# Designed miniproteins, single chains, continued (2), part 62

Each design is a single chain, and the fold is of that chain. pLDDT is the mean over its residues in the fold that is shown.

## One batch from the design tools (miniprotein)

Design m6143
Fold by ESMFold2-Fast:
Structure m6143 (fold): chain A 74 residues (1-74)
Amino acid sequence: SAEEKAHLERAIENARAELERLAEGLSPEQRAALFKEFDAAEKKMREAIENDASEEEIDAVSRELLAILTRAAA
C-alpha cells in the first residue's frame, strides 16, 4: 500500500540520519566504506518498494541496512 511504502521510505531516511550521526567519529575511509554499503542497500530497498517485492525480500534488505548501522555503532 502507499502507507506501507511511505513507512519504508521514512525508515530509510531515519536510518541514513542515524548513520550520519554514528559516522561523526569515524575515519574518512570507514565513513566512505559504510556509506557505499548503505547507498547500495538503499537502492535495493527503493527498487523493492517500487516493484512491490515480497515481504521476505524487503526483510532481507532491511536486515542489510540494520547490519550497516550495527557495524557503525561498534
Scores: mean pLDDT 84

Design m6144
Fold by ESMFold2-Fast:
Structure m6144 (fold): chain A 90 residues (1-90)
Amino acid sequence: ASLDEQIEKLKKALETYVDAARRALEQGNEKAAQRAVDYGLKVAESLIKYLEQKDPELAEKVRSLVERAKQATPEEQIDLLEEILKLIDE
């Protein structure tokens, strides 16, 4: 279904931004890490809209993690985005 295709696309995009943020942080590039995190959060918000149509309970869990990430440090933001990826892979 097109819905499943959109979820897979957004999941891959989120994986890419999480990987980019982690590498930037390891290199000491705080600005690049923050940009990657910001894009990752936007992708996660888009994922919530599609997940609400398939699994409202999962969507709510992802929403809670996104809200926590908005108030977290860059390192914690990356960890929270990785938790979102694990939840949608299960």
Scores: mean pLDDT 86

Design m6145
Fold by ESMFold2-Fast:
Structure m6145 (fold): chain A 60 residues (1-60)
Amino acid sequence: MSEEEIRALLDRYVSLVPPEHREEARKIADEIVKKAVETGLDAVDAIQEFGERLAELLAG
């Protein structure tokens, strides 16, 4: 899966986050895309990491 595909997928999830948390969620998504490109992390693992970090953000 390409960097562009992972970025587009995570951007779609960010758009579903409550407005008050979207800015931070976008930062998390950007970090995960960068990590996926650098380390070869697949889309499933990228989505899982995004979900975990987003859950922490929303729980605080």
Scores: mean pLDDT 79

Design m6146
Fold by ESMFold2-Fast:
Structure m6146 (fold): chain A 88 residues (1-88)
Amino acid sequence: SDKEVQEKMREAIMKEAEVTILQMLSRFADPEEKKALYQRAVSVLEETISILEEVIKESKDEKRVKLAEQQKKNAEDLIAQLKRDIAA
C-alpha cells in the first residue's frame, strides 16, 4: 500500500541519518575504531539499498521511484568509497 511505501521511505531516511552520524564519529576515531565505524556504515547502507529496492518495486508514484533510484545509486557509490577506505 502507499502507506507501507511511505513507512519504508521513512525507514530509509532514518538509516541515512545513522550513516551520517557514523561518518561524523569516524572523524574523531583512531584508525581501528574508524575501520569498525566504516564497516557498520557499509552494513547500514546495504540495509538501506534493500529497503529502497522494495520502494522502487512497490511504489506507483513515479517521483518517489526516481528519488529512491537516486538514493540507491548514492548509497552504492558511498559503499564503494567506504570499502576502498577500509582496504587502504
Scores: mean pLDDT 88

Design m6147
Fold by ESMFold2-Fast:
Structure m6147 (fold): chain A 87 residues (1-87)
Amino acid sequence: LKPGEYEIKEVDGKKVITVKPKSQSLENLARTLARTLGLDDFVRQYGEEKAEQLVKFAKKYKPDEIVIEGDEVTVEIVRKKLKEAGL
């Protein structure tokens, strides 16, 4: 994950990672993919890529809590991938 795509804070003594699955570079990609595949296909592909990155990051960092921010489709994809990884 890129620095702009996540935030690490300590809240009530817990390590909390907030994931915001959008970056400046992804705005340019979103414009290109929206024209080619449609916004729903873009959101699905983006969610899967970010879910894989987050799973690897969470396994190394081992946070107490993970907060996922984004559109509902992206959030659902990330949540499912975390569950599949035992997180």
Scores: mean pLDDT 63

Design m6148
Fold by ESMFold2-Fast:
Structure m6148 (fold): chain A 66 residues (1-66)
Amino acid sequence: SKEELVKEALELIDELKKKIEELFPDPVVQRVADHDLERLKEEILKASEEEIKEIIKHLKQVLERL
């Protein structure tokens, strides 16, 4: 369902935030990342199922490379 896709995408964004905090302790980098990820959360809530699936795919790829 779309609700399950939204939940998965938001969980991946939270995981990415934690990884950025661990790898990049610079407060400026953290603020920029937090801002961009919050904007992505807003876009996910407005997105179609197909768009959310693509976002999940990209988030997983980023997390795998960290």
Scores: mean pLDDT 85

Design m6149
Fold by ESMFold2-Fast:
Structure m6149 (fold): chain A 84 residues (1-84)
Amino acid sequence: DAAAKQAALDAARRKEIKAKFPSLTDEQLDISAEIARKLQEIGADFTLENIEKLSEEQIQAALAHLEADPYFAPQLEELKAKIK
């Protein structure tokens, strides 16, 4: 199952990101991954690999920028409600 293999790779990347950015909460990591997925669905060139290259401050700034965007705000609110 290609989806199961991809999920395992994503889980491994998540562990690498957490090791690299230990100050990020599990909630922030979950939000970052789900936002990246949503942006890919919309066709934006925003990937989990790009997130991995950003600093913690840059990730937080990017999330704040998306929250201020009226196009993404309702989608982010839905994701936040899911993650808390």
Scores: mean pLDDT 57

Design m6150
Fold by ESMFold2-Fast:
Structure m6150 (fold): chain A 73 residues (1-73)
Amino acid sequence: STKSNVEKGKAAFAAKDFKTAIEYYMKALEQDPSNREAQDNLAISLAELKRTEPSLAPEVEEQLAKIRELREK
């Protein structure tokens, strides 16, 4: 369920496993694109990934732009 994926994402984030957190939040958004908690936590996890692995910044910025579009609709 969307809620289960959000909870798993939060657990991964707490462990500083930002890539795993991103995967679970993306799964939550596949089930419910309008889930604001999943959108917000995905954006935060992407920002943390960019901070820890700056070489991934272009890919992170592209994903953040997609999240912003979901929030507008």
Scores: mean pLDDT 82

Design m6151
Fold by ESMFold2-Fast:
Structure m6151 (fold): chain A 56 residues (1-56)
Amino acid sequence: KPVEELPPVELSDEEVRELAEALLSTPMGEVSARMMVIALRVEGSLEAAARLEAAI
């Protein structure tokens, strides 16, 4: 894997769980979680976006 460019965000199952739990623990968590999924897709981190969407 080349290290010269910033890679897409890659999240483990643990990181997805922790991120979803942290986002959903706030009153606006659902909106924040959906915005994060969109942001990950825009950045090209499609696997991370799909994992986070599944965790919501």
Scores: mean pLDDT 70

Design m6152
Fold by ESMFold2-Fast:
Structure m6152 (fold): chain A 74 residues (1-74)
Amino acid sequence: GNLSLLEKQALSLISKQDPGFLSELGSLPQEQRQSYFAERIVQVDPDLARQLLEAAKREGAESLALALEQALSR
């Protein structure tokens, strides 16, 4: 779906700016990974983060949508 494509785009973009990101993400407990990802994409590309939020809401990815809303609201 559109969400999966946007997530791949976001991970690629973050990894280009922070080569250690995927290693750090993989070292976190599963329950913390979505929040860590959301906070990082908001810092790197807030416009893409907003697009991810819209796609997550539309496709029913509730945990990701909540993490992105919290990261965007500050």
Scores: mean pLDDT 85

Design m6153
Fold by ESMFold2-Fast:
Structure m6153 (fold): chain A 62 residues (1-62)
Amino acid sequence: MSAQEAVERGNKALKTILSSKDEEERKKAREELIEAAREIAKANGQDPEKAVEGALETVKRN
């Protein structure tokens, strides 16, 4: 997966988590957000687990 495709998938997943009322849909989107965050972090030489934590905190605050 290219970094740009990972960013697009992550943004779509985040919007689904914030807007969807379906718990199952939100769970699937959360998993996709986590994978996208790891791929983006690896592409940028960042810590993938720290990037995942940041993404999940963003979801919790909204």
Scores: mean pLDDT 77

Design m6154
Fold by ESMFold2-Fast:
Structure m6154 (fold): chain A 64 residues (1-64)
Amino acid sequence: MTVTLVGPDGTKVVAPADAKGVGDAIEELEKRSGVILSNAARAKAIELALEDPEAVIDLGELNK
């Protein structure tokens, strides 16, 4: 299973729909955008990926 993650700059990355895959993709998107996600936003992204493996997860929206 894979999910699509959208970084704060709009960059899209496809990652495995598990905590490690989502976490690794978030770190890559943080490095590319220069925006560091809060621990709450990171935890919510992992939660959403596990609930709906077809989800498109917007990290910029979660980091509000």
Scores: mean pLDDT 79

Design m6155
Fold by ESMFold2-Fast:
Formats: structure tokens, C-alpha cells, sequence
Structure m6155 (fold): chain A 87 residues (1-87)
């Protein structure tokens, strides 16, 4: 179903971010980088919960897309901060 595909996509994104978080911690990344990755994970988890517990209406899909955009924003900000710390 559309829901199953969406949840699989979100769970894959979460798995990637969790691996990235482990790598950031292992490499002593700045706390601000860790915070950004953790916020991205939290937002993806909210999107997964929303997809699991609500009907797939346009309004719910828009809220999931908003959470995905906010997660991406936190991920990109974290990566920029980490690149700056390694310069």
C-alpha cells in the first residue's frame, strides 16, 4: 500500500540517520552536530507515527512532507556544521 511504502521509506531514512549519529559520536563530532542529527531522527519518528496512526488524507500527507523537510533541514545543517568543524 501507499502507507507501507511511505513507512518503509521513512524507516530507511531513520536507519541512515541512526548510523550517521553513531559515526558522529564515534568521531567526537561537536554537540551541535549531534543535536541536529538527533532532531532529524525525532522528526522522522514523528512522521512514521503519523503515517502509522492516521488515514492517508492530503492533510496528513502534507504534515508528513513538512516533517520530512524539517528533518532534511536539520540533517543538512548538521552536515554543514560538521564539515566546518573538520576544516
Amino acid sequence: SMRDLLIKKLEAAKAYLEELLAEAKANNAPQEVIDKIEEAIRLVEEAIELARTNPMTPEVLEQIEKLEREALGNYLAGMELWAQAQA
Scores: mean pLDDT 91

Design m6156
Fold by ESMFold2-Fast:
Structure m6156 (fold): chain A 68 residues (1-68)
Amino acid sequence: SLLDELEAELRAVVEESLAQGASVEETERRLLATYLRTLHANPDASDEERRAMAEVMERLFREARARL
């Protein structure tokens, strides 16, 4: 699903950032860029889907801050 694909891509960003020793700030920039790309690629997403995508993004931001 779109949500599963977004979560997988955001998780890959976190794992790659950890492997590279990237800062929290750099990781957050990469997460935001990935999220915005997904939003722009899916302009017809419903309000429910957009809210769910935002929740996935918020979860991965929290995970990045906790692990970095």
Scores: mean pLDDT 85

Design m6157
Fold by ESMFold2-Fast:
Structure m6157 (fold): chain A 57 residues (1-57)
Amino acid sequence: MTEEERRLLDEAVERAKGKSSEEIIQIANDLAAELARRGYTPVEVAKAANEVIKRAE
């Protein structure tokens, strides 16, 4: 995991804390789209999105 990926993940987790499950999923999807745009692999994108959901709840 790059420092950029870790920073984006940590920011997404912070935004997701205290949100509804629907909003957490939306934040995870937004992170996934941004990582895909930046050239991360589908596996890395999926891991980051799942980690947001796991750490927010």
Scores: mean pLDDT 81

Design m6158
Fold by ESMFold2-Fast:
Structure m6158 (fold): chain A 87 residues (1-87)
Amino acid sequence: MKEELDEIIKKLEKLTPEQQHAVLELVRSILETAGLPLPVEYDPNASKEELIEALKKTLEWLEKNRDKYPEVVEGVLAAVKEFLDGA
């Protein structure tokens, strides 16, 4: 599990800021459909460093809450991986 998160984070760090925003919006959409808010706030004009911090915090929150929302967490991780494979 930790190795999987580390690989996802490394791939996210290679994305453009626009692609990083797209990933955060994808995650937000999945969480909102489940009645959950995104656990972090970010500015539409956020720097690449701020976007990476938001993505890392979001992934950490998902891992911490996997036992409470397993289907949602699996859905988010699957969608993020599909996005990264297509980027």
Scores: mean pLDDT 78

Design m6159
Fold by ESMFold2-Fast:
Structure m6159 (fold): chain A 60 residues (1-60)
Amino acid sequence: ERVKKAIEAFKKHLEATDVSKTPLETLEQAVKQLADIYGMSDEEREEMIKYAKEIYEKNK
């Protein structure tokens, strides 16, 4: 499914990217825009935001 591939690719990209230079708010906005583009459910959007926060906290 296209949405699952997009989510997986985004998670891998976040892990490989230096997110310490990116504000948490910017990451949340990116997830919201991605969710709108791919038609993600509210649950999928919340999962992605939670993951972004976890990666941000681990790398700061």
Scores: mean pLDDT 70

Design m6160
Fold by ESMFold2-Fast:
Parts: sequence; C-alpha cells; structure tokens
Structure m6160 (fold): chain A 70 residues (1-70)
Amino acid sequence: HMQNLADAQAMADAATPAAREAIEKARSEGKIVLDGKVYDLSELSPEERQGLINTYAAKAAADAVRAAAA
C-alpha cells in the first residue's frame, strides 16, 4: 500500500496549510463531503478512508492555489 499523501504533498507545496487543515478536519469530524456526497469515514476500510482523505486534501490545496491565483 503506497498511498501516503504523496500526490497531495506535491500539490500542497504551494498550499500546505490548506491540505493539512483539510486532513485534520476530516479526521476530527469523521466525515468528508466531495461533490455533494457525504462519506462517513467510520464505515470505510482503511484504504478507502486514506484515499478519500488524500482526495479531500488535494482538492483543498487546489482550491487554495486557485484562490491565490485569482
């Protein structure tokens, strides 16, 4: 299993705080909202949970980069 935030980290070099906050929020709430769908992390496998957290962090980093560029 090689999923360990590598993709999010590469994108987050410019927006690391946004990615970090997204990860902490997901872990503390146990829920992630992506594309209008709510995912309960407690009902997911460890692999699914990590994948969703990575996607959520990458989205937060991308949104921060877009906001900074605007």
Scores: mean pLDDT 69

Design m6161
Fold by ESMFold2-Fast:
Structure m6161 (fold): chain A 100 residues (1-100)
Amino acid sequence: SEKLEKIIKSLLTPENLADLIRLYMKLLGLPVPEREQLLEIAKELLETVPLEKLINMYIRISKGIDLEKLKEKAEEIAKKLKDVPEEIREAYALGLALVE
């Protein structure tokens, strides 16, 4: 547990989180925004999401994520993100779904 937490903390970079969001967008068949937009989403999530939730996200990923439940959760979050530009709304919603 402690070893895993240390590894996860070393992985908490904007680049790694952006790549993770991109991976799950591709797995779900969602339109992937440009890398620069994914990096801005990742930076905002790292700034606003508690560290404990970010660590728990990686732990869930290591155990296997239910893609159907992830998709449903991301779709519900996207409905709430009316102020987010349409071109990045799905990516931002998926990022939020991964960290919740």
Scores: mean pLDDT 84

Design m6162
Fold by ESMFold2-Fast:
Structure m6162 (fold): chain A 124 residues (1-124)
Amino acid sequence: SREEKELTVKETEALFIVKMQELGIEVGDYEKAAKKFLELAEEYLKKGTEWDILMAGLYYFLTGFAYYLLKEYEKAIEYFRKSKELFQEVIENGTDEELKERAREGVEISDLLIELAEEKLEEE
């Protein structure tokens, strides 16, 4: 529903702010957040464990969300799709049921944010 999408955005924003603060990034510096989260996503992806692929998915998602907040919706969709691919890899090839459950949640949230970003691109 529309209310569920709005709640998901608010919950994502709360997580995003916490992750920015943990990295010492000033709240509102979304360009710096996008760059730092992208760097972390690429570092985790290189390590290649099931946990690392899940974390890469999360940081690509947060990179996409930074672009969403910057109203760069096409870039946001690109990174949300990348995030979704990595979460799907954990679901398909993973052995840890807790990590697979987190990955399924990541796919659902990524799909909602892709839909919202696509709606924003069509908005006049």
Scores: mean pLDDT 88

Design m6163
Fold by ESMFold2-Fast:
Structure m6163 (fold): chain A 85 residues (1-85)
Amino acid sequence: SEELAYAESLKDNKTFNKEDVDRLVKLLAESEDIEVQLAAARALSNFEPSDYLKEKLLEVARTSKNPLARLLARLILHELGFSTR
């Protein structure tokens, strides 16, 4: 899928870009395809930690209707060194 290919293209990219963060967070939170969600999670976990990324992931962890998206967001936050309280 286009979304899977996009997420996989960013798996080794650590460079901060708000558009890529926003799109990957959306795929993590809203995708019905588990492979897309996992690829987005992998890409997000490789980004340099930032307050912007932290706040976006906290929103997913708190508000996503998908239990897997909430779990993955918490795991990414832990990997990036953020508290999930």
Scores: mean pLDDT 81

Design m6164
Fold by ESMFold2-Fast:
Structure m6164 (fold): chain A 74 residues (1-74)
Amino acid sequence: SMDEVEAAGAAMIAAVRAATGDEALVQKVVKAFSYILEGNFEEAEKVFNELAATLTPEQRKELEALFKKVKEKA
C-alpha cells in the first residue's frame, strides 16, 4: 500500500542519515525511493547497491530488509 511504501521509505532515509550522517548517501536513498514510486525497480536496485557498498554489514542488512519491504509493498 502507499502508506506502507511511504513509511518504509521514510525509515530508510532516517536509518541512513542516523548511521552515516552523509547527506550524499541520504540523497541516494531518496533517489532509490523515487525510482520505487515510479515502478523502476531496476534503477532503484542500482542506487541501492551503490549505497550498500558504503555501509557496515549490520547497516546493510537493515537497509536490504527495508528495501525488500518497500519493493514488496509498492
Scores: mean pLDDT 74

Design m6165
Fold by ESMFold2-Fast:
Structure m6165 (fold): chain A 65 residues (1-65)
Amino acid sequence: SKPSFTSAGHVVREGVPDTPENRAREEQARELARRMSEIARKLVSEKGLSPAEAGAIIQKELAAE
């Protein structure tokens, strides 16, 4: 059977209760990560940068802004 409580691989907090608030925050964090990956992919495609370099640029942009 497929359990509703399956947090392996994407939930960083092991002891946190399974609440609606926690689920919403988990989804928001994953969405943010997806947006960061999308920007990194565009930087790689546009500038020919490596994924690691694109990630560093994104972090600098977030720190500067």
Scores: mean pLDDT 66

Design m6166
Fold by ESMFold2-Fast:
Structure m6166 (fold): chain A 63 residues (1-63)
Amino acid sequence: MKKVVIIGVGKEGMEKGQKLAKELRAQGAEVYGTYAETLEGAEFAIEAAKKAFPDAEIILVEG
């Protein structure tokens, strides 16, 4: 099963990330989502995602 972590940055990034998550889940992917208010926060989220899900594709979504 394909694993994907989506990190949405800001309000627009969160909205775009939610739409992408729906599309990927419809295709059979296992999708985890998280939110960051800033690019700095997104960097920490990316590092955490790499550690928690080493086999996952990480997608950063900005507004």
Scores: mean pLDDT 81

Design m6167
Fold by ESMFold2-Fast:
Structure m6167 (fold): chain A 100 residues (1-100)
Amino acid sequence: SMEETIEKIEKVFNEAIEKLKELGYEEVAEKLKETQKKIIEVLKDESLSPAEKMEKISEILLDFIFEVYPSLSEEAKKILFETANKIQDILEEYRDEVES
């Protein structure tokens, strides 16, 4: 369901936000919160197909990563890549559910 997908995404983002704050990346954590909001808005957009939602979300994630990447430690980079992979997995599960 949409609600279950949003809940899973929120949990993944909230975990990443707390880890980034623990590492001292408060500004990056705040930008990640804004990224989460944009992704949820895309998921709620009934004018977009599941494939269009996935594409838009991928663009949002890539834009965020490119913006913050040059300032990050290897530990912070790992958190962001693991977060992006988890979000992708959740979205692929959602797409399979709605296209089946």
Scores: mean pLDDT 84

Design m6168
Fold by ESMFold2-Fast:
Structure m6168 (fold): chain A 74 residues (1-74)
Amino acid sequence: MPSVAELRAALLDPSASDQEKYDVVVELIRRLLEAQAAGDLALAQEYTDLMRENRELIEEVLAANRDSTTVLEG
């Protein structure tokens, strides 16, 4: 199960494809929601901090994926 550090490393991997980065962002969001549901506020805060630190990259990855798949998802 990926840790916060593993997700950060994967997100910041310069050799990762857009799809791989998108998958990491999706996993990060899922882990944040799971931590919140479990009442693990400390872990939820770590994921929130990671997302804030990398907000521009995450927004770019999500926007690129959505733009590329808009026709397929419509």
Scores: mean pLDDT 74

Design m6169
Fold by ESMFold2-Fast:
Structure m6169 (fold): chain A 82 residues (1-82)
Amino acid sequence: SMEDLELEFLGRLLALEREARAAGLSADQVTARLNEAYREEKERLVRELRELGYSEEQIEEAVRKMTDALRALKADALARLA
């Protein structure tokens, strides 16, 4: 389902953020890795949603939600590294 793909997407970004922080990376390095991972995960999400038969409007909405979630995650990660 779309919800399952959204959870998988968020789970991968959360795991990457956690691993980067555990490795002692700076806020800038964590942000760079999240941005790179987002690019790859966005391509996967769009492809999988199209394969499941979702409309372009539904795919655009899912991408918007995931972009908003990434912004929140980056803001939270930066605040916690202070």
Scores: mean pLDDT 79

Design m6170
Fold by ESMFold2-Fast:
Structure m6170 (fold): chain A 57 residues (1-57)
Amino acid sequence: MIEVEAEVKGDEVRLRVRGTPEQIDAVEGALRAAGYEIVERRQLSDTEAEIVARKRP
């Protein structure tokens, strides 16, 4: 099961995603599809990543 913790600050979203590598990649892809640009991605472990995304103008 995938777990996502989200913090929203203005036009910036910080996500902490726990799941398989494929699920983490899917979350990043969904953010891009929703009109966000990925500012930063940190792989914390094989099953956890931090993604920072900003809404495109």
Scores: mean pLDDT 79

Design m6171
Fold by ESMFold2-Fast:
Structure m6171 (fold): chain A 84 residues (1-84)
Amino acid sequence: SAAEATIDAILEESLATHEEAGVAKIEALAKEAGIELEDTPETRYKLRLVASAPALAAALEAAGLDTETVAAILERRIKEELAK
């Protein structure tokens, strides 16, 4: 559907734009706090989502999506990646 295509484009752009800088910042904070992060695809995906969350939320809000819809989309994307 057109709505799903628009949402997926927003998610991909937000992840691509903010992923590396956000992940590096989270890794630096974890190191400072003495927290060891696992080098797994699951951990990296979760870090990317957390790092991109403010930009992603802002982009989805600008697209007119409600909080419940945003939460459902994020849960779906996490579930799909973990199923791989």
Scores: mean pLDDT 58

Design m6172
Fold by ESMFold2-Fast:
Structure m6172 (fold): chain A 72 residues (1-72)
Amino acid sequence: MSDGRFGPEELATVRRELDPDGDGVPRTPSLRELVRRIQEHLGLPDPDGRLDDETLRALVEFFNAGGVLDLR
């Protein structure tokens, strides 16, 4: 894993792993719930578990800022 820096290639890999069909819906209900919890943790206005551009940008900025994700 990288030391918390995200580039376009890492972002594309994460997106494909979570949403291989590219329709904005994660591949499993568990992954969708995980994305929704991440959106809530990041303070996004409408946490619906979809991988949209706003969610992906927020993840990149969060990890590049050295953020810690506490999912329980």
Scores: mean pLDDT 67

Design m6173
Fold by ESMFold2-Fast:
Structure m6173 (fold): chain A 104 residues (1-104)
Amino acid sequence: AEASEVQRAAAAGAALANRFVGEEAAAILAELTGLPDAAAARAADAEELRDLLTRVGVSEEAARAARDALDALIERHYAARMAEAGAANDATLAANRAAGAAAA
């Protein structure tokens, strides 16, 4: 069924989003540069996903469902990380907090 195909594509997009978020987070932490804008990160990942889906030859409807699922999951992950940073800045901001505390 078309609904099953769209749901399958959305699930694949969600799994791919988890991979992209993980790899993106590792690269950002390695560089210790400012956290990327979540919107910019979603835009970049959506473009790469579009390229991948075009090469694989999935239907346009399935590709759109996968992109929508990817965007939603990335936004949710970044929002969750921001909430964690606000609630417990222990690990992620330890080094930056030391610099900030020295300035205070």
Scores: mean pLDDT 53

Design m6174
Fold by ESMFold2-Fast:
Structure m6174 (fold): chain A 85 residues (1-85)
Amino acid sequence: HMMEMLRRIEELEREAEREVDRLVEMFAPLLSPEDAERVRRRAIERAREVVRRGVKEGKSDLEILLEARQIATEVIADALAEKKA
C-alpha cells in the first residue's frame, strides 16, 4: 500500500519532469540560459509538490499531470512577464 503510493509518486514525478523539460525548451529562446535553468528548477519543484499532494489526496493520474502541467506553465509565464516589466 505505502510502497504502491511511493512508486506512483516516483512515476508521476518523472512524467511531470519530462513535461516541464519540454515546456522550458519551447520557451528557452526567450530566456537567458541561466534564467531557463532557474525556471526549469522552480517548475520541477512545484510540479513535484503537486504530484505528491495529489497522490495523497486520491486524485487520478490524469488530474495530477494536468495540474502539474498548469503550474509549470504558470511558472514559465510569470518568469516571462517579469522580464518585460
Scores: mean pLDDT 82

Design m6175
Fold by ESMFold2-Fast:
Parts: C-alpha cells; structure tokens; sequence
Structure m6175 (fold): chain A 94 residues (1-94)
C-alpha cells in the first residue's frame, strides 16, 4: 500500500482525528469501516513505535504498544503474546 496515504492516516489519528482517518481509508482504499479502523490503528502504532525507538524509550514501552494494538485488533493470541515478549527480551539483551 502507498506509504503516503498511511503517513496521512497516522498523522490524522495522532491528532485525534480518528473519524477523518477512517473516512480517508474507506474513500481512497475502498475499505469497509471495520477494516479501515484496523488499518488506522496499525498505521498509528507503526508511527509511535518508530518515534519511541528514535527517542531511546525502554523496550517495555514498545512491547506494550505492540501488545495493546494486537489486543485492539482482536489478533492477540496467548502464543503470539509469548512470541512478542520473547522477541523484546532478546532485543533488550543487546
């Protein structure tokens, strides 16, 4: 998907303009509302992860953001949560 639209969606969502971000995805990407809400949350999470990483924030904050996003998307399984926690523990060792 085009990075330009995802950047605009993430910026709208970060500004609290969630409805505008959802409407943009529905209009331009022809997504249903449920899928548009999912994509908008993913775009915002990606932007926030990049900002937290660049700011040198603790790995715990990055991990919790990923887990919370997957939970909101309904994609967080116990197996996926354990996989993510292990991946962040591995990165934190470096």
Amino acid sequence: MGGEIMKEVAELAEAGKWEEAIELLMKVAKLKREEAERVALEALTFKRLAELRAAGRPMEELRELVLETLRKLGELTPEKEEEIRKAFEEEARQ
Scores: mean pLDDT 76

Design m6176
Fold by ESMFold2-Fast:
Structure m6176 (fold): chain A 73 residues (1-73)
Amino acid sequence: SDTLEAFLRSAEEYLQRAEELNKKYGGKYQSQVDKIRQLYQKLKSDPSNAGDYMQEIMGLYSELLKEEKEEQA
C-alpha cells in the first residue's frame, strides 16, 4: 500500500540520518542506530503494526537530536 511504502521510505531516511550522526560522533550512537535498524526490519516483516514502529523510530531519532544538542552545550 502507499502508506506502507511511505513508512518504509521514511524509516530508511531516519536510519540513514541516524547512521550519519553516529559516524559524525565516532560511533557514540551505535546502540541507538542498531535499535532503529531493528525497528526498520520489524516494520518490513510486520506491516500491520507499521505505524507503531514508525512512531518509535521517530522517537529514537528525536532523542538522538536532543543528545547531540546536549553534547554541543
Scores: mean pLDDT 85

Design m6177
Fold by ESMFold2-Fast:
Structure m6177 (fold): chain A 95 residues (1-95)
Amino acid sequence: SFVETVLREVLRIAEFILEVSKDPEIIERAKELKKRAEELLEGEPSVEEALELAEEAIELAEEALKTITDPEKKLELEIQIGILLIQVALLKRFG
């Protein structure tokens, strides 16, 4: 489903931020995002819950981009943000 697809991408973004970020505030926010995505994936998540978490993931990822100095890691996170935006558009139309 598009709900599961969006939540799995949120989880991937959170995990990537945890791997690449050195900012303690961003790390704590990414841990919370990961936990919330995992909890929703184990239950029966709504379209609204997936969209809300996706918006939070995009905001956190954009903040993380400002702290990443490695250009390859920056590009990878930018690609992940782009994928999530496409998945969100599909969920809004067909969810």
Scores: mean pLDDT 89

Design m6178
Fold by ESMFold2-Fast:
Structure m6178 (fold): chain A 115 residues (1-115)
Amino acid sequence: MELLKKAIEYTKKALEYALEEKFEKAREYAEKAAEYLKKLDPEERREAVEAFIELVKEATEKAAEEKLPHEVLDKIAEIAGLLAEALREAGEDELAAELQGAVGTAIAEARAAIE
């Protein structure tokens, strides 16, 4: 199984389910993504984090454009938190901080855009 592709694919699915307000499925896929993330090589984890930041930015921009409930942004933050926790468990404290910082900025911008 291609672990990097699975980490990215399940993160994308988690974010898509969050945008659909299917929060239980969003959490399920986020937990699966976190499990794959911990199994990656250090170089693959960096690539995964770059992909996660882009996916979160796209999801938060979509949520702002569609004026989705604040619970959607809260779930996106929770998904990012699960991924950051997995990175810390893998010893990637700097990548975890980078992911959380980028996601925090994207969510703040989306909240401001929702009126």
Scores: mean pLDDT 87

